# Designed miniproteins, single chains, continued (2), part 12

Each design is a single chain, and the fold is of that chain. pLDDT is the mean over its residues in the fold that is shown.

## One batch from the design tools (miniprotein)

Design m4412
Fold by ESMFold2-Fast:
Structure m4412 (fold): chain A 90 residues (1-90)
Amino acid sequence: SRKELAREAVENARKAIDAARQGKTDEAVKYLAEAVRNLMRALGLTDEQAELGAKAVENYAKELSKQPGGAERLARIARGVAETAEALLN
């Protein structure tokens, strides 16, 4: 269901935040991309659109992780994804 996809988006976004806080940037990138995929599907986007969006976020997050403050920035992005997904849960 869309609510289950939104819950999965929240869970994966929270895992991304935790991984980023631990300096596990590769795990943070993976969980963030999965959270975006689940969120886009929860919003009713096609599987193709969700995969394209997840891949774009994965590529962006990988480059961001190489920059000073990258882990903190990944955590902030993941918080935004979690908040958006939580708004889909009534």
Scores: mean pLDDT 89

Design m4414
Fold by ESMFold2-Fast:
Structure m4414 (fold): chain A 77 residues (1-77)
Amino acid sequence: MSKEERRKKLKEEILKAFEAGDYERAMTLLRQLIAEMDSVEEAIQFLDELAEEAKKRGYEDFADFLKAVRNYLKQQA
């Protein structure tokens, strides 16, 4: 599986886990994906894209959480 295919799959799985109320799985998948990123900048870009998708699907609380994680990572860069 390509790196982009894996990220797209994990993004969808994170959103589905959140939609199912499986927050533990959603957090585990999110942490795994961030740890697999080549750079902090790449992780920030992914979190921004995931937050926009969550917001479009009506998961505003999740989108706000993702923005908080993104801002935390930006402070470490």
Scores: mean pLDDT 78

Design m4415
Fold by ESMFold2-Fast:
Structure m4415 (fold): chain A 92 residues (1-92)
Amino acid sequence: SPEIERAVEELKEAAKKGGFELEAEVEGTTLYLKITSKDLRRLIGLALNLIGLGLDGYKVEISIKGDTLEAKIEAEDEEKLIEALRRIAEML
């Protein structure tokens, strides 16, 4: 989807401005994120905000290993995935 690709690029730009290294991949309505930061306090805060998406109907799996956060976020549909991508960009 061109709209998903745009939202992913916007997310990558937000990460760069926020001082994070970000890898993002979309498969269907599932978002895979790999976020690296030496600021572990910011990384933990981001993880908590991402977990909060679970309150809004997303399925969220998160792990933190060293300086890297890996997240899997499952949306019910493409519209909800695009909404999640934009919300995550605002967290960065």
Scores: mean pLDDT 88

Design m4416
Fold by ESMFold2-Fast:
Structure m4416 (fold): chain A 86 residues (1-86)
Amino acid sequence: KLEEAIKQKNVEELVVLGYEYLGNGDYEKAKEAFEAALKLDPKNVRALLGLAVAYYKLGDKEKAKELLKEADKLNPEGAKSVEEYL
């Protein structure tokens, strides 16, 4: 699934899969999916927010904060909701 979405360069599918992996506790796969989405669309706020959550769950809190700060520049409301969750 993830490999197929990466191969097809489908940003929306990668974002959806990333959030599904987050919900299942597969944080490494979530990170991979969101990183692939951001490689295709660097300003995708949903992917930035999801990647921040994945890094936080993996214990990289500083990287999570950096990604939230980047997302905040594009969509402060979305970034704030995730920051409160972290």
Scores: mean pLDDT 79

Design m4417
Fold by ESMFold2-Fast:
Structure m4417 (fold): chain A 55 residues (1-55)
Amino acid sequence: MEKVVEVVADTLEEAEKQAKLAVRKLMEEGFEVVDVKIEKLEDGKYRATITAKSK
C-alpha cells in the first residue's frame, strides 16, 4: 500500500518542520518513507510531498 502526504507552509522552515512530523507519523503507522520533496510554489509558499509504502 502506498500513501502520499502533502503539507503547505508559508516558510521553508515550517515546511521542513511539518514534513518531519509527517515522516514520524508515517513511520509510527508502519510505513516506510521512500521520498520527501520540498518545492517553492508560485505564491511564495512551500509544498512538502512525502511518499511512503507499507512494510
Scores: mean pLDDT 81

Design m4418
Fold by ESMFold2-Fast:
Structure m4418 (fold): chain A 89 residues (1-89)
Amino acid sequence: KEKLLEEAKKLLEEAKKAYEEGDEAKAVELAGEAMALGAEAHGAPEAAKLIKETAKKVAELIREGKWEEAEKLEKEAMEEARKIALEEA
């Protein structure tokens, strides 16, 4: 658990740096990986899997300039991930 949280902290620092450098897609992908590690550390591996997969798709949509699709996907997937995490916890 502690190791996963430490890895998540490192990914959040990398995400912050990517965002400051103007790479919003990379920042979203790294932040998503950090959130997935956090979910896994709290006993929600299926929610973590969905978060990780969603972050990659959202980052791809951002790179393609499809911001509305990215926002909609993130919202829908986060709602589903919360439901899954509740069932796992």
Scores: mean pLDDT 80

Design m4419
Fold by ESMFold2-Fast:
Structure m4419 (fold): chain A 60 residues (1-60)
Amino acid sequence: MEELKEKLKEILMEKLGFSKEQAELIVDHLLKNPSEEALESLEKELGEEAAELYKKILEL
């Protein structure tokens, strides 16, 4: 689980230019507030890999 979160943070930092602290807060927020809208936003902004990681984390 922690490794999947780290990969998602890395994608946020690389594609959107967030700091490590900002990426951590965003990932934490997304995991506490799961929704189809959040999943769609991740896919559109960060691509299928980010959306797939998000789904895998939520299934654990």
Scores: mean pLDDT 77

Design m4420
Fold by ESMFold2-Fast:
Structure m4420 (fold): chain A 80 residues (1-80)
Amino acid sequence: SLRDWVRQAVLGALETVKKVSDPETQKLADEAKQLVEDRAALSDIEAQLRKIREAAKDPGTQMQLEASIALLRGLAANEA
């Protein structure tokens, strides 16, 4: 399904972010991964991704998180 595809895409992005992030940002990414795996509300997942983006100092990581947020917003709009 589209939801499962977006879920897997976001999980993949979070794993990439974790590989290049400091321990504080890695912890936030692990919390976001847990929300995705627990099938939390899309708004809760988006809020956590925004926290990671604000904590991240690397522009590449910030852009990758913006892409993941855009995917979640697109999914939410399609399901509304």
Scores: mean pLDDT 81

Design m4421
Fold by ESMFold2-Fast:
Structure m4421 (fold): chain A 74 residues (1-74)
Amino acid sequence: DEYYNKGLELMKEKKYEEAKEYYEKAIEENPDYAEAYFNLGIVLMKLEEYEEAEEYLKKAIELDPSNEAAKNLL
């Protein structure tokens, strides 16, 4: 997914607000995109939006129960 890959690039550049926008676009195109929910949760933690981060991390675990990294962040 082009939007997801752009989000990853922006995260490496520490452009968290822009990374958030691209992960949101990735989820709009594919609502079952577990990795996009996981990385959006991480971005929200970086932006100190902890309540939203928890919601997206829980959704990432719901879509992919094997994601131990997401479980460890809750």
Scores: mean pLDDT 86

Design m4422
Fold by ESMFold2-Fast:
Structure m4422 (fold): chain A 90 residues (1-90)
Amino acid sequence: AAALVDEAAALAAQAAEARAKGDYARAAELLVRAAELFERAGRYGLAAELLREAARAARQAGAPEEVVRELLERAERLRALAAEQEAAAA
């Protein structure tokens, strides 16, 4: 779990650098990869946030609206899982 979180954080940092350079396509790719690693680590809230950022980057890169919508739908599913985890922990 710790190794997945560390790798995901590194990919998210690389995505921020790509966005700063205007490479939105690369940023979207890196954000999706980071989100998948956070999801595998059970960090659903962080995974959902990164998929929303990936959707924004994909839109900036000129991706089709269906691609953006699919990323946002994945983010909503993970947000729901995060809410269920929080409810179970309370």
Scores: mean pLDDT 87

Design m4423
Fold by ESMFold2-Fast:
Structure m4423 (fold): chain A 62 residues (1-62)
Amino acid sequence: SAELRERVVRGVTVLQTSTDPVVRRAALHELSRAVGVSEETIRALVDSGLSPEEIAERLLAL
């Protein structure tokens, strides 16, 4: 659980800070696979302006 949370926070941080489309695509795919949530849902949460920690909490609660 803690390890998964750290991975999710890292992936969300990459999506919020990286401008490289290849890196962003890889992070989005890995997050979707890790938490079982659609890429579209993850993108919406990342675009919401929430912190990586808040987004991780919401994704892990789904």
Scores: mean pLDDT 84

Design m4424
Fold by ESMFold2-Fast:
Formats: C-alpha cells, structure tokens, sequence
Structure m4424 (fold): chain A 70 residues (1-70)
C-alpha cells in the first residue's frame, strides 16, 4: 500500500516543517517515513533525536527497530 513517491514527498515536507518548528513529533514522523523507504540509518537517527527530546513513542519504535535489525 502507498507509493514510495508519497513517502519521499512526505520526508521533504517534514524537513521543511522541521526548519519552521523543530519538535519531537516531527522527528518521529521522519523516522517512520525513512523506515518505510528502507533507509534504516536515517530512521534510527530521526528516532534517536525524537527520543532525546522526550518522545516515549519514538523510544519504543527505536527499540523495536534495533531488535528487528539485530
């Protein structure tokens, strides 16, 4: 479901939103979008940023992603 083009466009929009208002929720959304694109390195980086800003959902997603990659 969904085109990869949709996630690429979504990443670009989130990057622009991040320039205007950097929040943990935007980093979490970026991590998810990168994960869907198969860019696991960028997904991990984005989730780590969201976790460092206090997002518990990003912390859970990061833990699961690390388990899936181990």
Amino acid sequence: AEELEDYEAFVKKLEEELKKNPTASIYRKLGYAYYKLGDYEKAIEAFEKAKSMGDPVAAELLEKLREDLA
Scores: mean pLDDT 79

Design m4425
Fold by ESMFold2-Fast:
Structure m4425 (fold): chain A 63 residues (1-63)
Amino acid sequence: DLDEHLAELAAKSPEMLEGLREQAEYFKEQAEKSEGENKEKFEKLAKELEEIVRRAEEKRKEE
């Protein structure tokens, strides 16, 4: 699972985790500026990245 692998990498790298947060914010801004199918696409990408960030933060707290 690519998302799980990204979460594991982000948990080990604060720089990668911050990059993923910035990318999620970017897609949120693009969704706000978009309409229709493009808005839905950017909203989905933002939610997927936010979930990866959440998983990475949880993994970091465990060890």
Scores: mean pLDDT 80

Design m4426
Fold by ESMFold2-Fast:
Structure m4426 (fold): chain A 79 residues (1-79)
Amino acid sequence: SKEELIAKAENYELAARYAEQQGDYRTAAELYEKAGKYYEKAGDFEKAKEMYRKAGESYARALGEDSEEAKRAFEKAKE
């Protein structure tokens, strides 16, 4: 259901915020990507874009702004 997809997304978003606060930007980025995918499946495109943007920012901190991971996440945030 849409509610189950949103709950899944919110759980990944919360886990991503925790990883980010611990300085684990690689894990935070991967969790924000998962949150974005579940928001997208639920039809919440604004929240999905926000999550992909946060994933891009976290990948940029972990791997550099020119990393393929950061660039792909930012591209998903534009759609």
Scores: mean pLDDT 89

Design m4427
Fold by ESMFold2-Fast:
Structure m4427 (fold): chain A 63 residues (1-63)
Amino acid sequence: DLLEKAENALVKAYLAIQAGDLATAKAHLDEAREYAKKLEEQGDTESAKKILEAAKKLEEMIA
């Protein structure tokens, strides 16, 4: 399930941000965006949009 994989990537990014591991956080944000792209290609534009919005919010937390 692409949505589940995208959501798991966002969770891993969030945990990495909390740990101060910016490199790992960025890698998981990129992973979530890749799954969002695949969701969009399948016509699930609403789920893709939500994943991208969440990824953007997490990226804004990185100081």
Scores: mean pLDDT 86

Design m4428
Fold by ESMFold2-Fast:
Structure m4428 (fold): chain A 55 residues (1-55)
Amino acid sequence: MELSLEELLERMRELGIPEEKIEAIRKIYDSLSPEEQKAFKALMEHEIRVAEEER
């Protein structure tokens, strides 16, 4: 199944993204329209997968 926002944010923490940035991203996501939220999640998931593929 697709990753939830919380799962994506947890992966970003593992990549070294600071908590302040993660909190800002969460607030931005909550302010977006449903259509924008879907696109935002897809973009984040893609970026995380690409970064993690480089082990």
Scores: mean pLDDT 76

Design m4429
Fold by ESMFold2-Fast:
Structure m4429 (fold): chain A 100 residues (1-100)
Amino acid sequence: KKAEIDKVLAEWRAESLAILERAGVDPAEARKALDDLVDQIKTILNDPSLTNEQKEALIRIHAHGTINEIARRFGLSPEVRAALVAVADEAIKKIGEIME
């Protein structure tokens, strides 16, 4: 299961990075924001005090929070923000399914 989750996180990071780069976000800034988010998600996933349902909810909160902050910081269009949210929600759904 860990390898499956790691694959989903890697695909999520790569797809989100591609969206940000196409939107003109500096590659180093985009990578830093996404790496910080992935680290937060891994911390949540490795917390033994949280249920799988609590983990999924916290991952969604942190992902949407990070996307909203990136959109504000770099002046992203609503369409680009929606694309990032769609990619995040699909990845979170897959992680939830793997955790069951």
Scores: mean pLDDT 85

Design m4430
Fold by ESMFold2-Fast:
Structure m4430 (fold): chain A 70 residues (1-70)
Amino acid sequence: KKEEILKAADEVLKSTDLREQQQALVRIYKLAKEMNDKKLYELAVKAFEALQNGDREALKKIIEEIKKYL
């Protein structure tokens, strides 16, 4: 499951397509809920908010935090 989250995180950072980024974040969000990992869930929610706001700097920082947390 951690490897799946890392792959999804990389997809968010590498993708230039908003739909692909949203789908990757949804995968992280669902995996966080399945793992009952509250911190990962909160980070995924913040990343989704950053994406919706078009805040690319915040999105990158949050995704890096997810990768470091794993």
Scores: mean pLDDT 81

Design m4431
Fold by ESMFold2-Fast:
Structure m4431 (fold): chain A 75 residues (1-75)
Amino acid sequence: SSAEKRFEQLKEKMEKALEEAKTMSVQEILQLSRDVILEASLLMDESSPELRKELADFVVQFAKEFKKIIEEKEK
């Protein structure tokens, strides 16, 4: 489905965002995070319950990795 294809694209965007975040300031990272989370939220509205669960699990993992990058920069 189109939602499944958009989820694959979102995973790709999130992976790239985490890599790009390594070279960004904390303020830039927080702005990037907000934009990515907003895109994920919009995709959830168009997703089946099963896909929504997969997306939610992925977003949780993304948030954990993103937090680690911020913590590394602030130490």
Scores: mean pLDDT 79

Design m4432
Fold by ESMFold2-Fast:
Structure m4432 (fold): chain A 85 residues (1-85)
Amino acid sequence: DQLAENILKSLEEQIKKLKEMLEHTEDEKLKEQLEEAIKKLEEIKKEVKENVKNKKPLKAASVVWHGDEEGNISGLEVVEWEVEN
């Protein structure tokens, strides 16, 4: 299923980006938010793999970034949705 592969690829790319941000971030609150977002995306990735195996509706997710005027991340949220295919 190409759609499932594309979703998994997107999740892996998002996780990689968040891990890179975590390595460059000194703010402890932001580190906690990044770690929780990474954990959530990895859990969703596992659910997508299980749903493909069991022929259930797919899930996708994206990170919503809240930044300041200097371009620093000030907060983030993980948003999930179901995909109809």
Scores: mean pLDDT 79

Design m4433
Fold by ESMFold2-Fast:
Structure m4433 (fold): chain A 97 residues (1-97)
Amino acid sequence: GELEERLRELARELREIAMEILKKAEELELINRAIAALLRVIGAEFDLDQGAPLREVAEELLRVAEELIELARELGDEELLKRAEEALERAREILEE
């Protein structure tokens, strides 16, 4: 359905943001947090494939978006920060439906 497609698109964007943070991160703590965020997105995509409740997947992707905002701020990457903030708004819109 449309909601599932929107969640898959959101997960792809969050995975791309996490990968870009991971490529740029030099501090071990940032690297570990970026890897953890990436694994959480992969887990959410797996849950979507297994027919998990769409609301639970949306809630997890919202939490990942919040973490990616913090990581982008620590990295000082304004473009990644903007993308993460836009992803957070997309997750919120899905949860309000």
Scores: mean pLDDT 89

Design m4434
Fold by ESMFold2-Fast:
Structure m4434 (fold): chain A 69 residues (1-69)
Amino acid sequence: SLEEEIKKFFEYLGKDGEASAEAALKEIEKNPEESLKQLAGLADEAAAGLDEEEAKVANKLKELAEKLL
């Protein structure tokens, strides 16, 4: 699910995945198109600094967010 991929992504960035997913989902509910575009952009940018396994999570989140646009 989108929530699970957001959680994993932010956990790999060293953040609280659960809190980050909750905040992101609230923003998506308020402004879906803009929030999903921003999330896809963040995942794309972050992937360059992540290891191979973490980059897979970032790329999956980007793909999922783009499919929901």
Scores: mean pLDDT 78

Design m4435
Fold by ESMFold2-Fast:
Structure m4435 (fold): chain A 60 residues (1-60)
Amino acid sequence: MEVEKKKADVIIEAVKRMLESTPEENRELVLQRAKEILEKFKKKMSPEVKEYIDKALEEL
């Protein structure tokens, strides 16, 4: 469980950093891809980590 949360944190931080570096015209496409990646990752995680990822998706 701790390892899953740490992996989620790394992926979420990488996504946020990527979005910060993305030009506005490409931001929507990158955001959609990021949400898709996080949704796929979420399916493999425990319920606790899924909730954590959902919160991060709302912040994006």
Scores: mean pLDDT 76

Design m4436
Fold by ESMFold2-Fast:
Structure m4436 (fold): chain A 80 residues (1-80)
Amino acid sequence: LQTDIDIGVIDVAAATFKVGALNKAKRLGIPEEKRKEILEKIDQVRDEMVAAVRAGAPLEEVQRRFMEKKKEIDEEIEKL
């Protein structure tokens, strides 16, 4: 199923981002409570992207939106 494949791509991207973001936050000495907020934001982005795929959005458009949200979150982490 194309939808299941597209969701799988988003799940892998989100999981990879969570690992990278958490490791970066730990290296920067960001407190645990703020790290939880970062993970929650990534989960919200994942859920939004999955909903878009289920609504029939093309994977390329969803991946573009994901990369935009990832950039925003990465910038927020760097400012903490």
Scores: mean pLDDT 84

Design m4437
Fold by ESMFold2-Fast:
Structure m4437 (fold): chain A 88 residues (1-88)
Amino acid sequence: HLREGDYEGAIKEYTERLKKDPTDSRAWLFLGAAYFMQGDYEKAIEYFEKAIELDPTDSSAHHLLGRVYEELGDTDKAQKYYQLGGQA
């Protein structure tokens, strides 16, 4: 489990993984989650969108993108992504 303050190491690890395989949607997801936990919502959105581009059925990516938009106060986008992630 990643802890607060461990995200810098996770960012480095997943960034190196993506240099070797940029189609690893799970690595994009984890990289986005690490930036979200650091409060870098712009990068979190970018990387979650990359995860969704590679795997549009990934409900985790949709749910986490909803969480980022909720933190930014964009409730309409948050609800859209929660619905896409199957949060009925």
Scores: mean pLDDT 79

Design m4438
Fold by ESMFold2-Fast:
Structure m4438 (fold): chain A 95 residues (1-95)
Amino acid sequence: MTPEQREAVREVFREAGDRVAQILIDEGGAPKEVADKVRELLTKAGEAYSRGDAQAAAKYLQEAFELIDKYATPEARERALGVVAEAVERASEIT
């Protein structure tokens, strides 16, 4: 990946993290601490993808999915997972 592609991947996951956190707080009824942790994990996943560390990226995504599954309503979960899926697709198009 070029430096520009790496930054673009990081931005995609940072934006996804912010949007998922908003969904979890506003629609999912999750505690702020959980939403903040999901945002942190999605940011770390983007950083891992940007350096080519697919295993670390998968680990961070799995931890984020477990928190979303535990704390979000079914409707907010579906929407949050859709945002993450779109971020993964966009990142794959950049790389």
Scores: mean pLDDT 83

Design m4439
Fold by ESMFold2-Fast:
Structure m4439 (fold): chain A 83 residues (1-83)
Amino acid sequence: MLEAVLDDPASPAELAAAGDEARAEAQRAVIEGLADIVVARLEELGREDEARELRERVAELLAAGRLDEAMALITEAMARIEA
């Protein structure tokens, strides 16, 4: 059980068609977790202004219920860090 080759298969959220609210809640948690990771990474790279902007923008999008936009913003920031 120590090793588990778990490929995130088509996301459990996609399979949970009957649980729209549970899916949205899980998506919010994932977005918040990813935002924290990306913000911490930006801060480590000395890009505190970008980290602050990302944190604030994600918080605004989550408050507005725009989960897809928040996820896209985080994904874009992650791509910029990895590039």
Scores: mean pLDDT 73

Design m4440
Fold by ESMFold2-Fast:
Structure m4440 (fold): chain A 58 residues (1-58)
Amino acid sequence: SKKERLKEAYARLAKQLFPELSDEQARAVGEEATKILEENPDLSSVRALSLALRALNL
């Protein structure tokens, strides 16, 4: 689905920006960033990832 592809895309982006994240952490960040963007569609992807990291205490 489109949401699953977005979660995977953001997980990959999170891993590229923060290579110390585990694959499991990167997936959690991607999922959280996708939720944040659905609630705040005007946010950039990078800002959504930063908020996701903060929300997950990473």
Scores: mean pLDDT 83

Design m4441
Fold by ESMFold2-Fast:
Structure m4441 (fold): chain A 55 residues (1-55)
Amino acid sequence: MDPKEIAEEAKEMIREGASDEEVQKFLEEKLKGLSDEEQEEVIAKVVQEKNELAE
């Protein structure tokens, strides 16, 4: 799965009410196959989504 798909899937999980633990496990599995730069990109997008929904 490419970094954009991973970020979109994680954001969708968050929007659907997935727990932080579920999202973290998903990211841990998927990000292990990516470069450090790609991992940072995905994490930044997921953090942005969580911050927007944590109101």
Scores: mean pLDDT 76

Design m4442
Fold by ESMFold2-Fast:
Structure m4442 (fold): chain A 86 residues (1-86)
Amino acid sequence: ELLKKNIKKARELVREIMKKIKAPEKDIEDLDYIFELALKAKDELERTLLFQKLVAAVAQMMRKAGASDEEIAAAKKRLKDIWFSK
């Protein structure tokens, strides 16, 4: 239950970031699919690998949209803090 809350909060953060950079709907949809895979992940290792894939994808989209290294680092930190929250 806590894990589902954390994933939901991370999904909302990613949607907010994507909205700010005016990402195409398809890119938002592709990121949402990674969240669905994370909810179905069989173990913690698989879920962590999906999280790393999500963070890399978000960082690449932000960089492509002209975000600074500082903005990307802040987004990565916030996403990690939400995902691994107790």
Scores: mean pLDDT 82

Design m4443
Fold by ESMFold2-Fast:
Structure m4443 (fold): chain A 70 residues (1-70)
Amino acid sequence: MVEEAKRLLEEGERLGVRGVVLRDVDLIEQAIKLYEEALKLAEEAGDEELVREAKRGLQGARNALSSLKQ
């Protein structure tokens, strides 16, 4: 669970950064989905640090998406 959540966080971060650089809304939306899945798994695992990281990533990706749509 923790290992899977970390993998999803890393993949979400990779897609999120790429989406921002390329101004690709679809990549950022994919990153959001990965962060949401990572958050769920982190909560199930009871890893408070991983939950915080997932929430931070999710908020960042959502903020980036809002900026690109404006």
Scores: mean pLDDT 84

Design m4444
Fold by ESMFold2-Fast:
Structure m4444 (fold): chain A 55 residues (1-55)
Amino acid sequence: SESIMRVLMAEFGLSRAEIYYLQRLSREEQIEWLMTEKGLSREEAERAARAIEKL
């Protein structure tokens, strides 16, 4: 999980607090938040959501 945490922080620019917040959301809510708040593409947001699921 620490390796996945580092990927999320480094590749997607997520803070630890944002990752914990996202873990409380559904996959669709995670994708929408990542696209609207972080400006990720749908493909990038889906990749980030898959990584969050593996935490």
Scores: mean pLDDT 85

Design m4445
Fold by ESMFold2-Fast:
Structure m4445 (fold): chain A 65 residues (1-65)
Amino acid sequence: SKELKLDELLGLARMAASVGLISGELVGDTLVLTYDKSSALGQKVAEELAEIAKKEGIKVEVVAK
């Protein structure tokens, strides 16, 4: 289901967050991926996870801070 795919993507986001590259949170039915705008690697990871989520029909928002 969509909920199971969201949970799997949250797991991937948490793995990336464990090395300090991004943070990931589920807000309603939207996966919000945040990266430090000074980090090119963080941006790449967030964008790649967002593309995976979009392919699964999951709402995704990518935020730089």
Scores: mean pLDDT 76

Design m4446
Fold by ESMFold2-Fast:
Structure m4446 (fold): chain A 56 residues (1-56)
Amino acid sequence: SMKKELLRKGAVLAASGGIYKASGDDDTASQLYREASRLYREAGDEEEAKRLEELA
């Protein structure tokens, strides 16, 4: 389903954001977290979207 695909893509981007943040690339991490947040919001998961936006 579209929702499952959005959640899967969002999870991958969020995980990538964590990796870049751990390596000190805060700018790339912020971009990845914002994109992940958008995908979670499109999927209807507003709580997770807000959490990821806060991490950006």
Scores: mean pLDDT 87

Design m4447
Fold by ESMFold2-Fast:
Formats: C-alpha cells, sequence, structure tokens
Structure m4447 (fold): chain A 64 residues (1-64)
C-alpha cells in the first residue's frame, strides 16, 4: 500500500523531530520542544508506531 512505502520516511522525520525536541529542552526552549514532540508523535502515529508516539510525548513532558 502507499502507506507502507511512506513509512520509512515518516519514521525518519519523526525521529529527527524528537531529537530536536530534546535539544530544545537542553536549551530551555520548552515551547519549541513541546511543539516538535507533538509533531514527532503525530508522524510516529501516522507510521503505525502508536507506542513510540506516546513514549515521545511522555519523555518530553517528564523533562519539562
Amino acid sequence: SAIEKERPELLEQAEELYEKALEYIKEGDYKKALHLAIASALLYGAAGENEKALKVLKEVEEKL
């Protein structure tokens, strides 16, 4: 299906956004960190990785 062909790209983008969210936490920019974490979680969800999506949000919230 079209979704299966796009899944690797969605996962790569989700991981990149998650790493950027962690960088912004270290810089004290919690608003940008939260926005990127939400975007990452949405992309993980779109790729079918619902557990990873929830983990991203929880880890970022715990570091705020």
Scores: mean pLDDT 80

Design m4448
Fold by ESMFold2-Fast:
Structure m4448 (fold): chain A 55 residues (1-55)
Amino acid sequence: SELEKLAMRVAKRAMDAGLTFEQVADLVRWVVELYKEGKSLEEIEAEADRRIAAA
């Protein structure tokens, strides 16, 4: 699914940026939760990238 592809891209970028395993797991759970709340994949990806940059 497009959600699974997004979650995998976000996880990889977070790991490449040096986030801990727990931070990566929390970020992936957050991505899935936003999708369930009706956020667009584009909005979720942009916000995830902001969170990775801030970590």
Scores: mean pLDDT 85

Design m4449
Fold by ESMFold2-Fast:
Structure m4449 (fold): chain A 68 residues (1-68)
Amino acid sequence: MKENFEKGKQALDAGDYEKAVEYFEKALKINPTAEIYTLLAKAYFRLGDVEKAREYLEKAIELTKKQL
């Protein structure tokens, strides 16, 4: 369970944003969290996909609001 999340963070830190997206999408299928959506947004922003980065940030905010 942690493996995809940890590999995603490692790829993000290494600048391998495409691999980071792949691992975070796998982690998201197991347990969708605001943290994973935020990290996906960061990876897409680094890839230059501002539109996808915005969509994932909106999903992270939505999850945070529902937990209030």
Scores: mean pLDDT 81

